Designed miniproteins, single chains, continued (5). Designs and how they scored, part 77

Each design is a single chain, and the fold is of that chain. pLDDT is the mean over its residues in the fold that is shown.

## One batch from the design tools (miniprotein)

Design m18668
Fold by ESMFold2-Fast:
Structure m18668 (fold): chain A 91 residues (1-91)
Amino acid sequence: MKAVEAFEKALELARRHGAPQETIDALEKALELVRKGVEDGDLSKYAQEISTALQQALNHATHPEVRAAIGEAGRAIAKEANSPTLEELLS
């Protein structure tokens, strides 16, 4: 799954399950950064900020399906960015 698609799916599930606004805001911020990284052709430039936003989303997420989707988004972005910072979200 492409990172943009994984983040869009996580955001859709968060909205569908009535996730806290903090989770939704953090996922929207992360998706914006992923889109900027793809546009710039340098996703690694935003890896630290994406990781921070994704961790913030996960910290406020309570629904198991939303948490799983956030985890999948983290895996997708780690693969595309080849970033050690993002790999820490999987440990």
Scores: mean pLDDT 78

Design m18669
Fold by ESMFold2-Fast:
Structure m18669 (fold): chain A 120 residues (1-120)
Amino acid sequence: NQQEIIERAEKIYNSLSKEQKLLYMAAHLAYNLEKANEEQLELAKKKIEEETGVKLSEEEFEKLLEEAKKLIEKIKTDKKLQEEALEFLKTEWGISDEEWASLSPSAQLAALILAYLAKQ
């Protein structure tokens, strides 16, 4: 039931605060921005603004990226947080071990971040 999994993911995302949605979107994009040029950073900012409905100054965007990088590092280094986030995905999102193993590293990281924020 792919539709049910998508609906559960959307429900989790929609339960996030505006600030948590911003941080989630920034973290999802920041994983792909480590080698980004200025044009790619401007496109990423625009996507975050369009998806969250929040207008960001350059200073606010820089702060958001730094917070996103810290969150990514925390999730990557903290095995306990990884286990708790994955348990949440299995119980609330219905993701199977096989489905989890089939995801790309960036998709796995995005899902863990979503679960972490939703559990707060």
Scores: mean pLDDT 77

Design m18670
Fold by ESMFold2-Fast:
Structure m18670 (fold): chain A 84 residues (1-84)
Amino acid sequence: MTEGQAKLFVKLIEKNLNIKLSDSLKKEIADRLTKVKDLEEFKKEISVLIRKEQGLPPGALVPDKTDVKKIGDSIEEALKSKDV
């Protein structure tokens, strides 16, 4: 996956979740996306990162919550977008 595709994908995540991500988190998601081999693992990982940006303390256990599931589902839909 190219860097340009990764940046576009991050923009789609922001739009689908109706949230604003920090520049550092957007860069981290894009970098991880260029290295992704397991899509399901990637979805879990960035869901945790997004939750952490929303004020969860470092090292906090992220349970299987509706919010985390919705984030994962939005990522999957963004990956299915034909414009990336």
Scores: mean pLDDT 64

Design m18671
Fold by ESMFold2-Fast:
Parts: C-alpha cells; sequence; structure tokens
Structure m18671 (fold): chain A 78 residues (1-78)
C-alpha cells in the first residue's frame, strides 16, 4: 500500500540521514550528503503525514532508525 511504502521510505531516509550526520566535520562529502538526506527525510515525513500516519507512528519509525544507527543511548536497566 502507499502507506506501507511511505513508512519504509521514512525509515530508509532516517537511517541514511542519521548515519551521515554522525560522520566527522572534516568529511565534507558526508556533510553535504547529510544535508541532502535531511531534505529527503523532511519530504518523506510530509508524505507520510499526508497519507494519514499519526505522530506516534512516525516517532516510532524515527526512534527505530536512530537505534539502528547508534544515535540513541538505550536506557540502562541499572
Amino acid sequence: SDLERAKQELYDAALRFFELAGRPRDDVDAQLAAGRAGTELVQAYQRLRQLGATDQEIREILERAARETGLEVADPDE
């Protein structure tokens, strides 16, 4: 469905953006690619919202992508 495809596109765009955003500042190519990926992430977010996804569903996708790229620290069980 269009909704399921848009969810996948948001996840893929988030993974790409988060991976590139974690690169060193002197990696100019990675910084430029992160800027482009950020634009794609915003476009994917807007499309998913237009298709009727909730803020909660979008947040869950973004949180999953952040965990996969190591940008979120897991809450310590201790």
Scores: mean pLDDT 76

Design m18672
Fold by ESMFold2-Fast:
Structure m18672 (fold): chain A 55 residues (1-55)
Amino acid sequence: KEEEIERLKNIAEKLKKEYDRVTAQAKADPENADELNKIAETVRKAYKEIEEQIK
């Protein structure tokens, strides 16, 4: 279903932006870097799962 694929692509794009935002924040705030990097890894895993569904 092409409409469902478009929705998944939009979710993937949002996850990619969130990953970039969190990783940039981790670089700017070393005190919270461990927590932020853990959040980034969770977002990256979600992104990969969505990408697999699009295939």
Scores: mean pLDDT 81

Design m18673
Fold by ESMFold2-Fast:
Structure m18673 (fold): chain A 93 residues (1-93)
Amino acid sequence: MDMEDVKKATDELSKLIKEFTKALNEKDYEKAEELTKELAEKLLELVKKGEVSPEAAEMVLAVAALAAATAIAVGDKEAQKSLDILSEASKEI
């Protein structure tokens, strides 16, 4: 894949992580779940295409999982759905 496609994918993943963290902070768990599904699907596609290494994808999932786990730790149990989606995506990489 060319470097332009890799950069575009990286920028898109960064935006998804930021929007996901914002949704968690705003307690919009439905949006957080949808963004988590989009992130997982996109990472799996990028790994299958060889545009992102499995190790890089695991790091992105770990960052999102840490945000969800932090929300759960402070009492937002509804963030568990997002964490479950991230855990399942990690197993498929």
Scores: mean pLDDT 79

Design m18674
Fold by ESMFold2-Fast:
Structure m18674 (fold): chain A 63 residues (1-63)
Amino acid sequence: GAAAGFRSLSEEQQQSVADALGVSPEELLAVIEETGGDAAAIAERLGVPLSLARAVVHELERV
């Protein structure tokens, strides 16, 4: 899932993904775990466009 994908990234990659969403890596991981990787719920919680949240979740699930 997206949470496992995020945890498998390097610290630098985790920071890059979190920066794209305007949050810390710790906050992003917590949100992904709390939402179960639901892109719509992540988008609402972080105040980011749904298209951006979907792209991030899709990429993390491919790891």
Scores: mean pLDDT 82

Design m18675
Fold by ESMFold2-Fast:
Structure m18675 (fold): chain A 71 residues (1-71)
Amino acid sequence: MEAEKKKKELVEEALELLEKYFKALENKDYKEATKYFNKLIEKLQEMRALGFTEAVEEVGEKFSEEVLKSF
């Protein structure tokens, strides 16, 4: 139960950072985009360290969807 709560918190934080990253790119604020991208990578590394492979994949799928929409 505690692990599930931590997993959901990390996914929510990562998805919020992902949203802020793409919003910064849309606003051409590359400094803020880089900042949020680095924080997102840190959250993904934390998820991997905790063994939340499914959470990492969920965030990665959302990132891939947004990147593909940009093409």
Scores: mean pLDDT 80

Design m18676
Fold by ESMFold2-Fast:
Formats: sequence, structure tokens, C-alpha cells
Structure m18676 (fold): chain A 96 residues (1-96)
Amino acid sequence: EEFQERTREGFRELAESLIDKYIEKLKDIPLETFKKAYEPLVQAVETGRKELVEKIKEELGLDDETVRTMINALLLGRWLGREEEIKKRIEEAVKK
């Protein structure tokens, strides 16, 4: 294996571990709450408007850790090009 391929594989394993950790932190959120938070958080990330994050937190009664975890999951998903996959995995986990 080439050094670059070995490095990419290690990074994939780390990314999967982070995704699993974020899903675990979000699993206790009601599905409807997650759906209501997701679209405005995507908009906040795309526009850079912190005020949208604060409104979501206030309106949905989410704590800082939960909102931060959602943002981190969205950013990681975008960076990996797997945003839709990660979103669906979270929605599946929170349906419990």
C-alpha cells in the first residue's frame, strides 16, 4: 500500500468514529426536533449567520452541546461529501 492510501484509510476510520460519536450524542433528540433544526442550521452554515443558530437553540429548547454536535456533523458531512448519508443516519438513529 502507498503511504497516501494508508493515510486515507486511517482518516476514513477516524471520520467514521466521529460520525458514530455525533450520532450517539443526537439519538435522544425527537425526530421532529431534528428535522426542524436541520434546515435552519444548514442555512446558518451556508450564510455564516450566527443569529440563526441562536434562534434555533431558543425556539427548540436545545442546549449548546446538542447544537454544536449538529453543526459539527453537518460540517464533517460536507467536508467528506457525505452530507445526505450522514443526515439519513442521524434521522434513522433518532427514530427510536
Scores: mean pLDDT 76

Design m18677
Fold by ESMFold2-Fast:
Structure m18677 (fold): chain A 55 residues (1-55)
Amino acid sequence: MLSDEEKAELYKKRMLDAVKNKDYEEFTKILLEMAAELSPEQVNDVVLDVSRELK
């Protein structure tokens, strides 16, 4: 089983890939999946990290 930290890293990578490909439908799907599997604080952390890396 993946740890919550490992799950967060995988979601971050998937979200970055979706934005790089301009696949905003996949990005929205990943956000909903994260909200179901991670705590609200972890979801917020991942979203902020992705936003910062996108400049």
Scores: mean pLDDT 79

Design m18678
Fold by ESMFold2-Fast:
Order: structure tokens, then C-alpha cells, then sequence
Structure m18678 (fold): chain A 81 residues (1-81)
């Protein structure tokens, strides 16, 4: 579990600089909720926290893909001018 959480957090950290502030805030809020659940230290809450860390990593991938699409659309618009 700790190794899996570290892996998801590493993925977030490696991609964070490619995201806008709003996307970063949403990911941070998800991670904060996961950390809050881990403080309860029950097996159920640890699993719930793991799911939220995995969601944060998935959201990071999604937001990064969206940013790349926005960049490509911006470049296309420059070429059409």
C-alpha cells in the first residue's frame, strides 16, 4: 500500500508542472482528502485513501492530455491567422 501510494504521488509530482493552477488545486484537494482518510488508520480508510491517490494520478493524466489538446488548438489557430 505505501509503495503504491508513493508511485501515484510520484506520477502527480512529475506531471504537476505541466498543469494549470485550477487542475493542480483539484488534484491537491483529492490528495488532502486521501491524507485525511489515512489518519483514521483503519483498513477500510486505507483502501479508500489508496483509491483517492489512484484517482489523483488518473486526474493528472487526464488534465495533462487536455492541456496538450489546448496547446495544439492554440498553435492551429496561429497558423490560420
Amino acid sequence: MEEEIERFLKEVEENRHLLNEKSQKEIDETIEEAEKLLKENTEENRLKALILYEQAAAMTRMFRAIEKLIERRKELKKLEE
Scores: mean pLDDT 81

Design m18679
Fold by ESMFold2-Fast:
Structure m18679 (fold): chain A 79 residues (1-79)
Amino acid sequence: MKAELDILGKASGTASQAMNANPAVAPYVRDMFRRANQSDNVRGMARALADGLIEAGRATGDKALEEKGKEVLAELDAL
């Protein structure tokens, strides 16, 4: 549980920082939090945010954001 919450916190922080740096990311941040809220558990929430970070990075051409999303997914899948 704590490790999943730490990963969720990292993903949420990354999304907030990306949105502050590039407003074009905002629609993707809204969608990823909407999907996270549909999950019944922390792991599902973290996965939704990670998938959203990858999508936001691809859509905005931010490869660093895409890679951060992939890193979050890898950390989650290692649990």
Scores: mean pLDDT 81

Design m18680
Fold by ESMFold2-Fast:
Order: structure tokens, then sequence, then C-alpha cells
Structure m18680 (fold): chain A 97 residues (1-97)
């Protein structure tokens, strides 16, 4: 029952979270790209939208696998969270261009 309650709460709050995350990313896109470039050891000019998305798709997939292994009962919620994070990032990067 608790898992179903969490899923319902998540589905209710998810659209507002995506909108807020997108706005925050758009407002801070230059700082975000600078931090990512430093972390990856590449020039900011080499960080295309495609490279940023590919990096995060791989990293979020890795984190998702680890989190599902730790809490298999939350798989559906965890997958939806990762989809939402990628959607917000994709939208923010598109608006910043």
Amino acid sequence: SRVAELEAAYERELPAWVARATEQLVANVDAFKASLAEMLGVPVEELTREKILAFFEEELARQLAEEIAAAPELEAILRRAREAQLAALREALERAE
C-alpha cells in the first residue's frame, strides 16, 4: 500500500517538479555547462547538447540500476524520476540554444 501511495503522490507532483527543474536549469545553464565542462575535463565549446544528453543518459541509467538493486519495490517510481530528470534537462538545453 505504501508503494502505491508513493506512486500516486509522485504522479500528482511530477509535472510541477519538471516545470520547476526546467526553469532552474534555464536560469543557470551557463554555470551548469561550465561546471560540467570542468568535471569532464573538456572545453565548454565542445559541450554540445548531444554530448551533455549522452553523458546524463549513461549516468542516470547507472544510478537507476544501482537504486533498483537497493530497492526493487520502487522500480516504477525510480524509472519515472529518471524520465522526468532527462525531460527537464532536454527542455532546458533546447531553450538555452
Scores: mean pLDDT 77

Design m18681
Fold by ESMFold2-Fast:
Structure m18681 (fold): chain A 93 residues (1-93)
Amino acid sequence: LKEEILEAARNNDVEKLRELLEEASKKLNVEELIELLREAAVIAAENEKFDALNVILEFVRREVKKGKLPKSAEVEVFVDAGMVLIERGVKKL
């Protein structure tokens, strides 16, 4: 599951990523899910896979709004991805 999500993020496979994130939300606890989302967002950002990155960020926002993830999860994922984009000199915000 984790490796498949990271591979989908790296390959910009947005449909597979959406399906795997829904599965992860049912199988993983909050802490494991946050860590996975952070890693997936970083990989997407490092490889400039913006569609995959947007899917991950949208998923985090949705889960926070539903009360499944804490608001801190959204901040952590967005900061981690943003730092990678800044370090790589990507000017697309």
Scores: mean pLDDT 79

Design m18682
Fold by ESMFold2-Fast:
Structure m18682 (fold): chain A 83 residues (1-83)
Amino acid sequence: SDEMQKEFEELKPMFDKIEEHESDTRERIATMLMVLGLKQGKVEEARETIKRLFPDITEEQLKEIEDKAKKIVQEHEEELAKK
């Protein structure tokens, strides 16, 4: 649908940035899921999904992924916040 296309186009720049900076597939997928969770206000659901997909991930690795995702979202929001 047109709505799904618009959502995808809005998320694409953040996903492209993740692909550029994360060579590890696991970290890439986890970071993308966390970005989606942050944008939708579902951070806890994103954490649970990441743990389910990657059961051997540590709490420390999850925190690093969350911090990376927060930075990506913040930089994207700053780019959108034109004055």
Scores: mean pLDDT 77

Design m18683
Fold by ESMFold2-Fast:
Structure m18683 (fold): chain A 99 residues (1-99)
Amino acid sequence: VAELEALKSLSEEELKELNELIKEFIKLVDEHFEEIAEALGTKEFMKAHGVEASKGSFISAQALRMAFTAEGQRELAEAAEKLGYEELAERLYRMAEKM
């Protein structure tokens, strides 16, 4: 219920921005999977989801977390910043501030 409440509180423009951030995240993970997994805590992810966690499972889990939590958006922003995607990082931090 709380997750759907958070999405319902976003404006149409904020939902468009979130959708674009999710698309940028998928592209970034496709290009830099190993670096992003490390930046987001590969050990904790594997502990939570199992040693054999796939790239697809990682993307799905992180996209869901990003859509529903400010913390998830901040973690992705930190990963983007480490990879030199400063504009994407700034957009993720701004979205997190609204949630």
Scores: mean pLDDT 63

Design m18684
Fold by ESMFold2-Fast:
Structure m18684 (fold): chain A 73 residues (1-73)
Amino acid sequence: DVEKEMRGIGHVLRAIGAMLDGKPEEAVRDARAAIELLGENDPIAQRVLADAYRMLGKEDEAEKWEKKAEENK
């Protein structure tokens, strides 16, 4: 589903933008939306979610998603 994938990529880009703007809570929301659209095993979405959680100070969540992204490379 190209439309679903394009929306997921859009959320990845929004999450990255939110992190650059110093808004980690918004980044987590967009990264979670990307996971829903691209799938839980998408390595790019997993990595972005991990980075967003790390900025938010959620180290346990960040480590969990980073390990998943490494397994799917």
Scores: mean pLDDT 83

Design m18685
Fold by ESMFold2-Fast:
Structure m18685 (fold): chain A 76 residues (1-76)
Amino acid sequence: SDELVEKLKEALRREIERAIKEGKKGTKLDERAERAYIALLGSILDLPEEEARRILEAIGGIVLDEAFARAMREVL
């Protein structure tokens, strides 16, 4: 439902903000993985590519995967 999607987006935004504030950083991604994460963030959070790229640069893939998992557990 749209309500579930909105709750997931809010939870994910909070987890990303927390990871950034805590200074968590993951491993550098290859170009293909980077493009996939940017597309996924843009689709899930309705973000422009520039903002999605900035988030990925700040925290990296592993930390972003953890943020997604935590958001899903919180909402689902």
Scores: mean pLDDT 72

Design m18686
Fold by ESMFold2-Fast:
Formats: structure tokens, C-alpha cells, sequence
Structure m18686 (fold): chain A 90 residues (1-90)
């Protein structure tokens, strides 16, 4: 399982991604990083980080809609479904 220091690191990355998304800088690499954070938080049973990732993914869906990028929207929606399903299983 991840250390407390590593879990804090994941939360800080999510804050950085949230800022990038709010600035209109959403791209596939950021969604991939959120997916990796969801998987690591799930492995660590870190409910707090999963909830933060869900919030970031909801913002990403809205930004993808604003950009008119259906591919990014689909990817963000699939990650959101995955993250919510994981959270419900914990």
C-alpha cells in the first residue's frame, strides 16, 4: 500500500490537475494521470483521494463539453463511472 507521503502527493497532483482543467488546459495526458491516481487510491482504499478525483473528473467533463471535444468527454465520463463504482465498493 502507498505511504501517507505518497497519498498526500496524489492529492497535490489532483489539485494541480484541477487548476489546469479550470484554466481550460484539459488534454488526454491529464485524464490519463487522473486514471492512474484513481487506480492508486483504489489500491490504497483512500476514500478521500477517490472523492477528490471524482470532483476533478466532473470538472473535466464540463471542460470537455466547453471545448466540444467528444473524445475527452467520453474518456472523462468512463473514468468517473469507474471511480464512483470503486468508491461504492469501499
Amino acid sequence: MLSITELVGLKLRLIGIEIDVEQGNLNEDLLKEVGEIVDLAAKSKDVSTLKQAIRVLELAIEEAKKQGNDELKKKAEELLKKAKKILESL
Scores: mean pLDDT 84

Design m18687
Fold by ESMFold2-Fast:
Structure m18687 (fold): chain A 55 residues (1-55)
Amino acid sequence: MLEEAYAYGLAKGREGVDPEEVGREVAKRLQPTQSDVELARSIAAARAGALEGRA
């Protein structure tokens, strides 16, 4: 789960997508299926991946 979110963020970051936008996309996609805590962790992982991918 977190590994998948990070990998998604990393791929999007490499494409030049803003980490904030990646976080919003992940939030929209996972909100119906995750608790608030799990959602926050997934968003953080995706944003971290996007930052790394842009570096």
Scores: mean pLDDT 75

Design m18688
Fold by ESMFold2-Fast:
Structure m18688 (fold): chain A 68 residues (1-68)
Amino acid sequence: SAARAAALAEAEALMREIGRLLAEAATLPPGSPEELALQERISALVDRLLALLREHGLDPAELAEVPL
């Protein structure tokens, strides 16, 4: 369905953004204000991704080809 296709595209975009932010957070000193702010942002995006996957019955394997 168009809704499922849109949800898959959104999930792929969220996975790319999460991967990018994780790479950025890894370059920061542990426990720095900047690292903590990125971790909060990553957590929010992960929660959104998981909610989207649950709502639309998306298998994480369907995202396997998305470059993170």
Scores: mean pLDDT 79

Design m18689
Fold by ESMFold2-Fast:
Structure m18689 (fold): chain A 92 residues (1-92)
Amino acid sequence: SLEEYRKQLEEAKAYYEKQYEKYKDKDKEKAILAEMLIAAVEKVLEVLDETKSLEAAIKKQEEVTELLKEAAERILKGEPVEKVREEFLEKL
């Protein structure tokens, strides 16, 4: 249901916000990954709230997941994490 999906997205966001707080002063790369995950979930929630469509939100989640996968692969290959974050956020 739409309500269950929204709850899952809100729980995921809360989890990533806790990861950001945990790493923000200890591990810059993990903090940036958490920021990107938070932004990703917020974008899916935005589509859900604007469209009131579960199908539209799921499609957006799939699109954002592909962008996250691309960003993660770039970081693993040694690209600067801050640059990858900026370009990821621009594509959202």
Scores: mean pLDDT 88

Design m18690
Fold by ESMFold2-Fast:
Structure m18690 (fold): chain A 70 residues (1-70)
Amino acid sequence: SKQKLTQARELFNFVKSLLKLGKEDEAIELARQGLRRLGFSEDQINLAVELIRKQGADLDVDALVAEIEA
């Protein structure tokens, strides 16, 4: 849904802020918990975590949302 996509984008912007502060473990845990609450599958959550770990502070939020919703 459009609302789910908006909430995922907001979540990833907060995750990116934590990554910029060097708080990777907190950012990953927030992403896992938030995506589960939004109803994403474990496969989608695992993909998001892998992309977050790979990109770190340079996280492309819009690209990440598009990837997990594909």
Scores: mean pLDDT 87

Design m18691
Fold by ESMFold2-Fast:
Structure m18691 (fold): chain A 80 residues (1-80)
Amino acid sequence: LREEMLAIFKHLLEEFEKLYKETGDPEIKKAVEEIKRDIQKLENGELSDEEMIESFKKHWEKYLDYRIKYNVDPKEVKIP
């Protein structure tokens, strides 16, 4: 579970970093740093399973809000 959650957090971090590179939004940069801190806490065993799940949900909701803010289509567009 912890190894799987760590992988999921790292994927979310990569997506936030991509969004930050595209937008330059300092609030997204803060979100990137917050995820990095939670990843470090996960690696150090400082979060319980419940805290880990709650932390992920908060970061995921924030990520979706930023995607909506920048009109990023939630659907994947397939190139023909």
Scores: mean pLDDT 75

Design m18692
Fold by ESMFold2-Fast:
Structure m18692 (fold): chain A 104 residues (1-104)
Amino acid sequence: SVEEKIKKIVEAILNNKYEEAVKLATELVKSQKTLEEMTELLKKIKEALKEATKDKSIEEQFRVLSILTELGSDIVKLLEKEGELELAEEVREAAKKAGFLVLP
C-alpha cells in the first residue's frame, strides 16, 4: 500500500504532474503517526525518485532533484492552507531530517 502510493508520487513527478504529486504526498504524510515515520516516508520518496531517474539524462536528473528540494516546502504550505498547523511544523522537521530542505 505505502510502496504503491510512493510509486504514484514518483510517476506523477516524472510525468510533470507536480501538483498531483504534492497532493498525493500530503495525503500519505497525513496517514503517518510519528515524526520518525514521516521522516522515513520522505527518505523513501527521495530514494525512489533517485532510483527512477538514475538512467535518465543529466538534465532530467537535475530537474527532478530541484523538484525534490521544493516538495517538502510545498507539502508544508498545503497543510498550512488546510489549517493543519501542528502537522505542518512536524513535516517541516521531518523534511529537514530527510534532507529535503537546505534553505533557512
Scores: mean pLDDT 81

Design m18693
Fold by ESMFold2-Fast:
Structure m18693 (fold): chain A 100 residues (1-100)
Amino acid sequence: SRIAQAAAEFLRELAEMLKEAAKQSPEAAAAMARGTAYALRQWARLASPDAAKVLEEAAEAAERVAKEITQNKDDEELVKEYVRELIEELERAAEELEAL
């Protein structure tokens, strides 16, 4: 659907923003992940049930990653792993939305 395709493009943009935030600091990465969760939940309210499910699952992953980064901010390698996992999840969610 057109809304699912727009949401997929938005998810790819969020992944790029997260990559840039992560280059600045763990705090910036955590803030971007929280912002991602909020934005995806707003998009889910406007989406079809199938698209809303994908967006809500991605939002939950973003919220979890934000918490994990905040709790482990001094562990540079672990923070990089959480950021990578969230980027992969956002890209996967975009592919799932494009298939709808």
Scores: mean pLDDT 88

Design m18694
Fold by ESMFold2-Fast:
Structure m18694 (fold): chain A 74 residues (1-74)
Amino acid sequence: PTVTITGFGYAEREDIRRTVLEAGGERVEFVDDDTAVVTLRPGVLPEDIARELEKRLNANAEVVGNSSIRLSPR
């Protein structure tokens, strides 16, 4: 399954990549400066990725449906 992550800026891209791979992402692809498409490992939920993004970026992460995560400032 894939998840699209939005709501981050260019300076946050490497933190996004590192966090996602650590949280159970198999692949991270930046399609734009503010948009990433992530392939999840089997058994990993979008909510698992969202929780780790909130911790590392000190941001809110909202799971929209079951295929998108939107980041916003706290």
Scores: mean pLDDT 82

Design m18695
Fold by ESMFold2-Fast:
Structure m18695 (fold): chain A 67 residues (1-67)
Amino acid sequence: LSREVGEAIRAGDFETALRYAERLFETGEPVDLLAAAIAAREVARLSPDPAIAARAKELYQRALEAL
């Protein structure tokens, strides 16, 4: 799953990367929550779409709160 997130980000498919990050968040496992936070931060930083960036920022905050 972490690999799929990285591949989606490199392809510029931030919507798909965010969906994979959300699945990592849903596992509730610390390593997956950390991976979700990192992925969400990268999507928020790199996405040119402000709506996707806003969703990624919210996921980042939720993942940090769950850690």
Scores: mean pLDDT 82

Design m18696
Fold by ESMFold2-Fast:
Structure m18696 (fold): chain A 73 residues (1-73)
Amino acid sequence: SPMEELEALLEEIRRLADRAIEAYKAGDEEAFRETMAEIQRLVQEALEKVTTPEQKQLLEEELQRIDSRIESL
């Protein structure tokens, strides 16, 4: 279903955010940049899949959470 597809993308984005934070803390600038680029690509895919207010809220809440985590580095 479209919601299951969105939830799968958000889980992958969340996993990549964890990887990006770990790379940053390890001083691996290349891994950090590559992972951030992959996150950006998946975020664009998620935006294309949003068709309902509920899906938009779920995406916005996840993006706000990720943005806050990255900004706190």
Scores: mean pLDDT 85

Design m18697
Fold by ESMFold2-Fast:
Structure m18697 (fold): chain A 91 residues (1-91)
Amino acid sequence: MIEEEIRELARKLGRPEEAVERVIEISEEESLELLLFQLRAEVELRESGDEEAIYEKYEEEARKLEPRVEELAPVMRERAARAEAGEELKR
């Protein structure tokens, strides 16, 4: 499933497991697809070191996803902020 690939790539990038699980929990399916795309690009950048080649490779895919990202990004930011605030207020 897409979630397992996100977890694996995030671990390779040294992302905290708790943060990754929280993002998966609050994200819409389309947001998870974008996150997977971004994590794949970041891993390839670390492995190749060729920023320009990575940009060209993913430019077309990013362009197709951009309208959905722009629609979902503010919702995801609000959900993340509320989750953080809720946890902070409780303990």
Scores: mean pLDDT 61

Design m18698
Fold by ESMFold2-Fast:
Structure m18698 (fold): chain A 81 residues (1-81)
Amino acid sequence: GPVTFDFTVTLSASVDSRYTGFRLEYVLVTERETVRVEMEGDLTLKAGETVTFGYVHTLDSSTVVKEVRFTVTLGAPVPVS
């Protein structure tokens, strides 16, 4: 039957923080396919805030997962007021 993969990354900050060049990459390798998802941009966090990034992938048929790779890059910090 179908198999669902759920991945989440939660980021929090104790002080106001901003980063340019934030990058999130997800790679799923199975016996039948390779799925790659990439997100890029600026990351802004307020003190006491949490931000969650999630990815859900459902395989329509029975398969074997060979590799899962998740890469998070914060990027360059930017001064905040």
Scores: mean pLDDT 77

Design m18699
Fold by ESMFold2-Fast:
Structure m18699 (fold): chain A 88 residues (1-88)
Amino acid sequence: MELTAEQKAELAAVQAEIGDLPARAQELLEKGTEENRKKAKELRLKAVEAEATLAAKAGKLETLRKALEEAKKAKDEETVEVLEKQLK
């Protein structure tokens, strides 16, 4: 069950895109405006959604369930909603 070169390149590109989103969100938060805080939240949720989609495709459902439980403990309602959509 080794990925083809094409599948590996596609996964690497998606992972690179996902990895950039949290850093961009943090940068926006540091700028301290209400508009930037809203944009940072949107980018963070987009990153969570993309990571959840990738984990589901890789069959890592336990990783998704663990992330959902942590989000519930943190009372992060929007992250919970995103993760639940990927699990159902």
Scores: mean pLDDT 69

Design m18700
Fold by ESMFold2-Fast:
Structure m18700 (fold): chain A 100 residues (1-100)
Amino acid sequence: MELPSEEEIREEVEKLMKSMTPAERYVLEKLTEAIIKLIREKKPEEIKKTLEEVVERLRPEAEELAAKVKTPEEAREAMLRLWLRAVTLLSGEEVTLPAP
């Protein structure tokens, strides 16, 4: 697994944020900070293991959501929920969407 630099992550996130809703931007910011913290604090082997554990924990939920999704809008909502779960698993703290 190739690890991007913090600057590369922040630049890609900024580009994505221009096309996102406020809720999507909030979750992406939290996910970006969690990933940057992992890159700073963990060795590459530990980062890989942590990411693999997150993917395996999210797999059943992702498969269930994929079976239920019928529209592009539902797909966006499903991705947002998976990102929230990923942030929670990576940070160890429960992350919820802010009220509109």
Scores: mean pLDDT 72

Design m18701
Fold by ESMFold2-Fast:
Structure m18701 (fold): chain A 58 residues (1-58)
Amino acid sequence: MKKLSKEEEKEVANEVAKELGLTDREFENGADLAWYVSSERPELVEEASKRVRELVGG
């Protein structure tokens, strides 16, 4: 996808969050997820970024 809709961004962010076990809240987009992961689970930042890139780049 060369451009994601608001709904697609939300879907990707929540799919990655679910894979990482971050199901305590709903995420609006990749930036929202990145902020939360950086604050709560900094060890998962790299994995989250990689996974979002894989889902967007496919």
Scores: mean pLDDT 75

Design m18702
Fold by ESMFold2-Fast:
Structure m18702 (fold): chain A 60 residues (1-60)
Amino acid sequence: ADAKIKELVEEMVRVAKQGTAEIARLKAEGAADSEIQAVKDRTSEEILRLQREMHEVAAE
């Protein structure tokens, strides 16, 4: 499942970059701290989900 692990790593990088860009955009727009925190929480949860999936693939 080497190809699947590579796919998951690339997806994690993409999610992290998108989350960082979204936070930067919200800060530039003067968004509330709660909105910025929601993006951070969503991004962290998605990365944790992908990490768990990678562990499952590695165990198969």
Scores: mean pLDDT 82

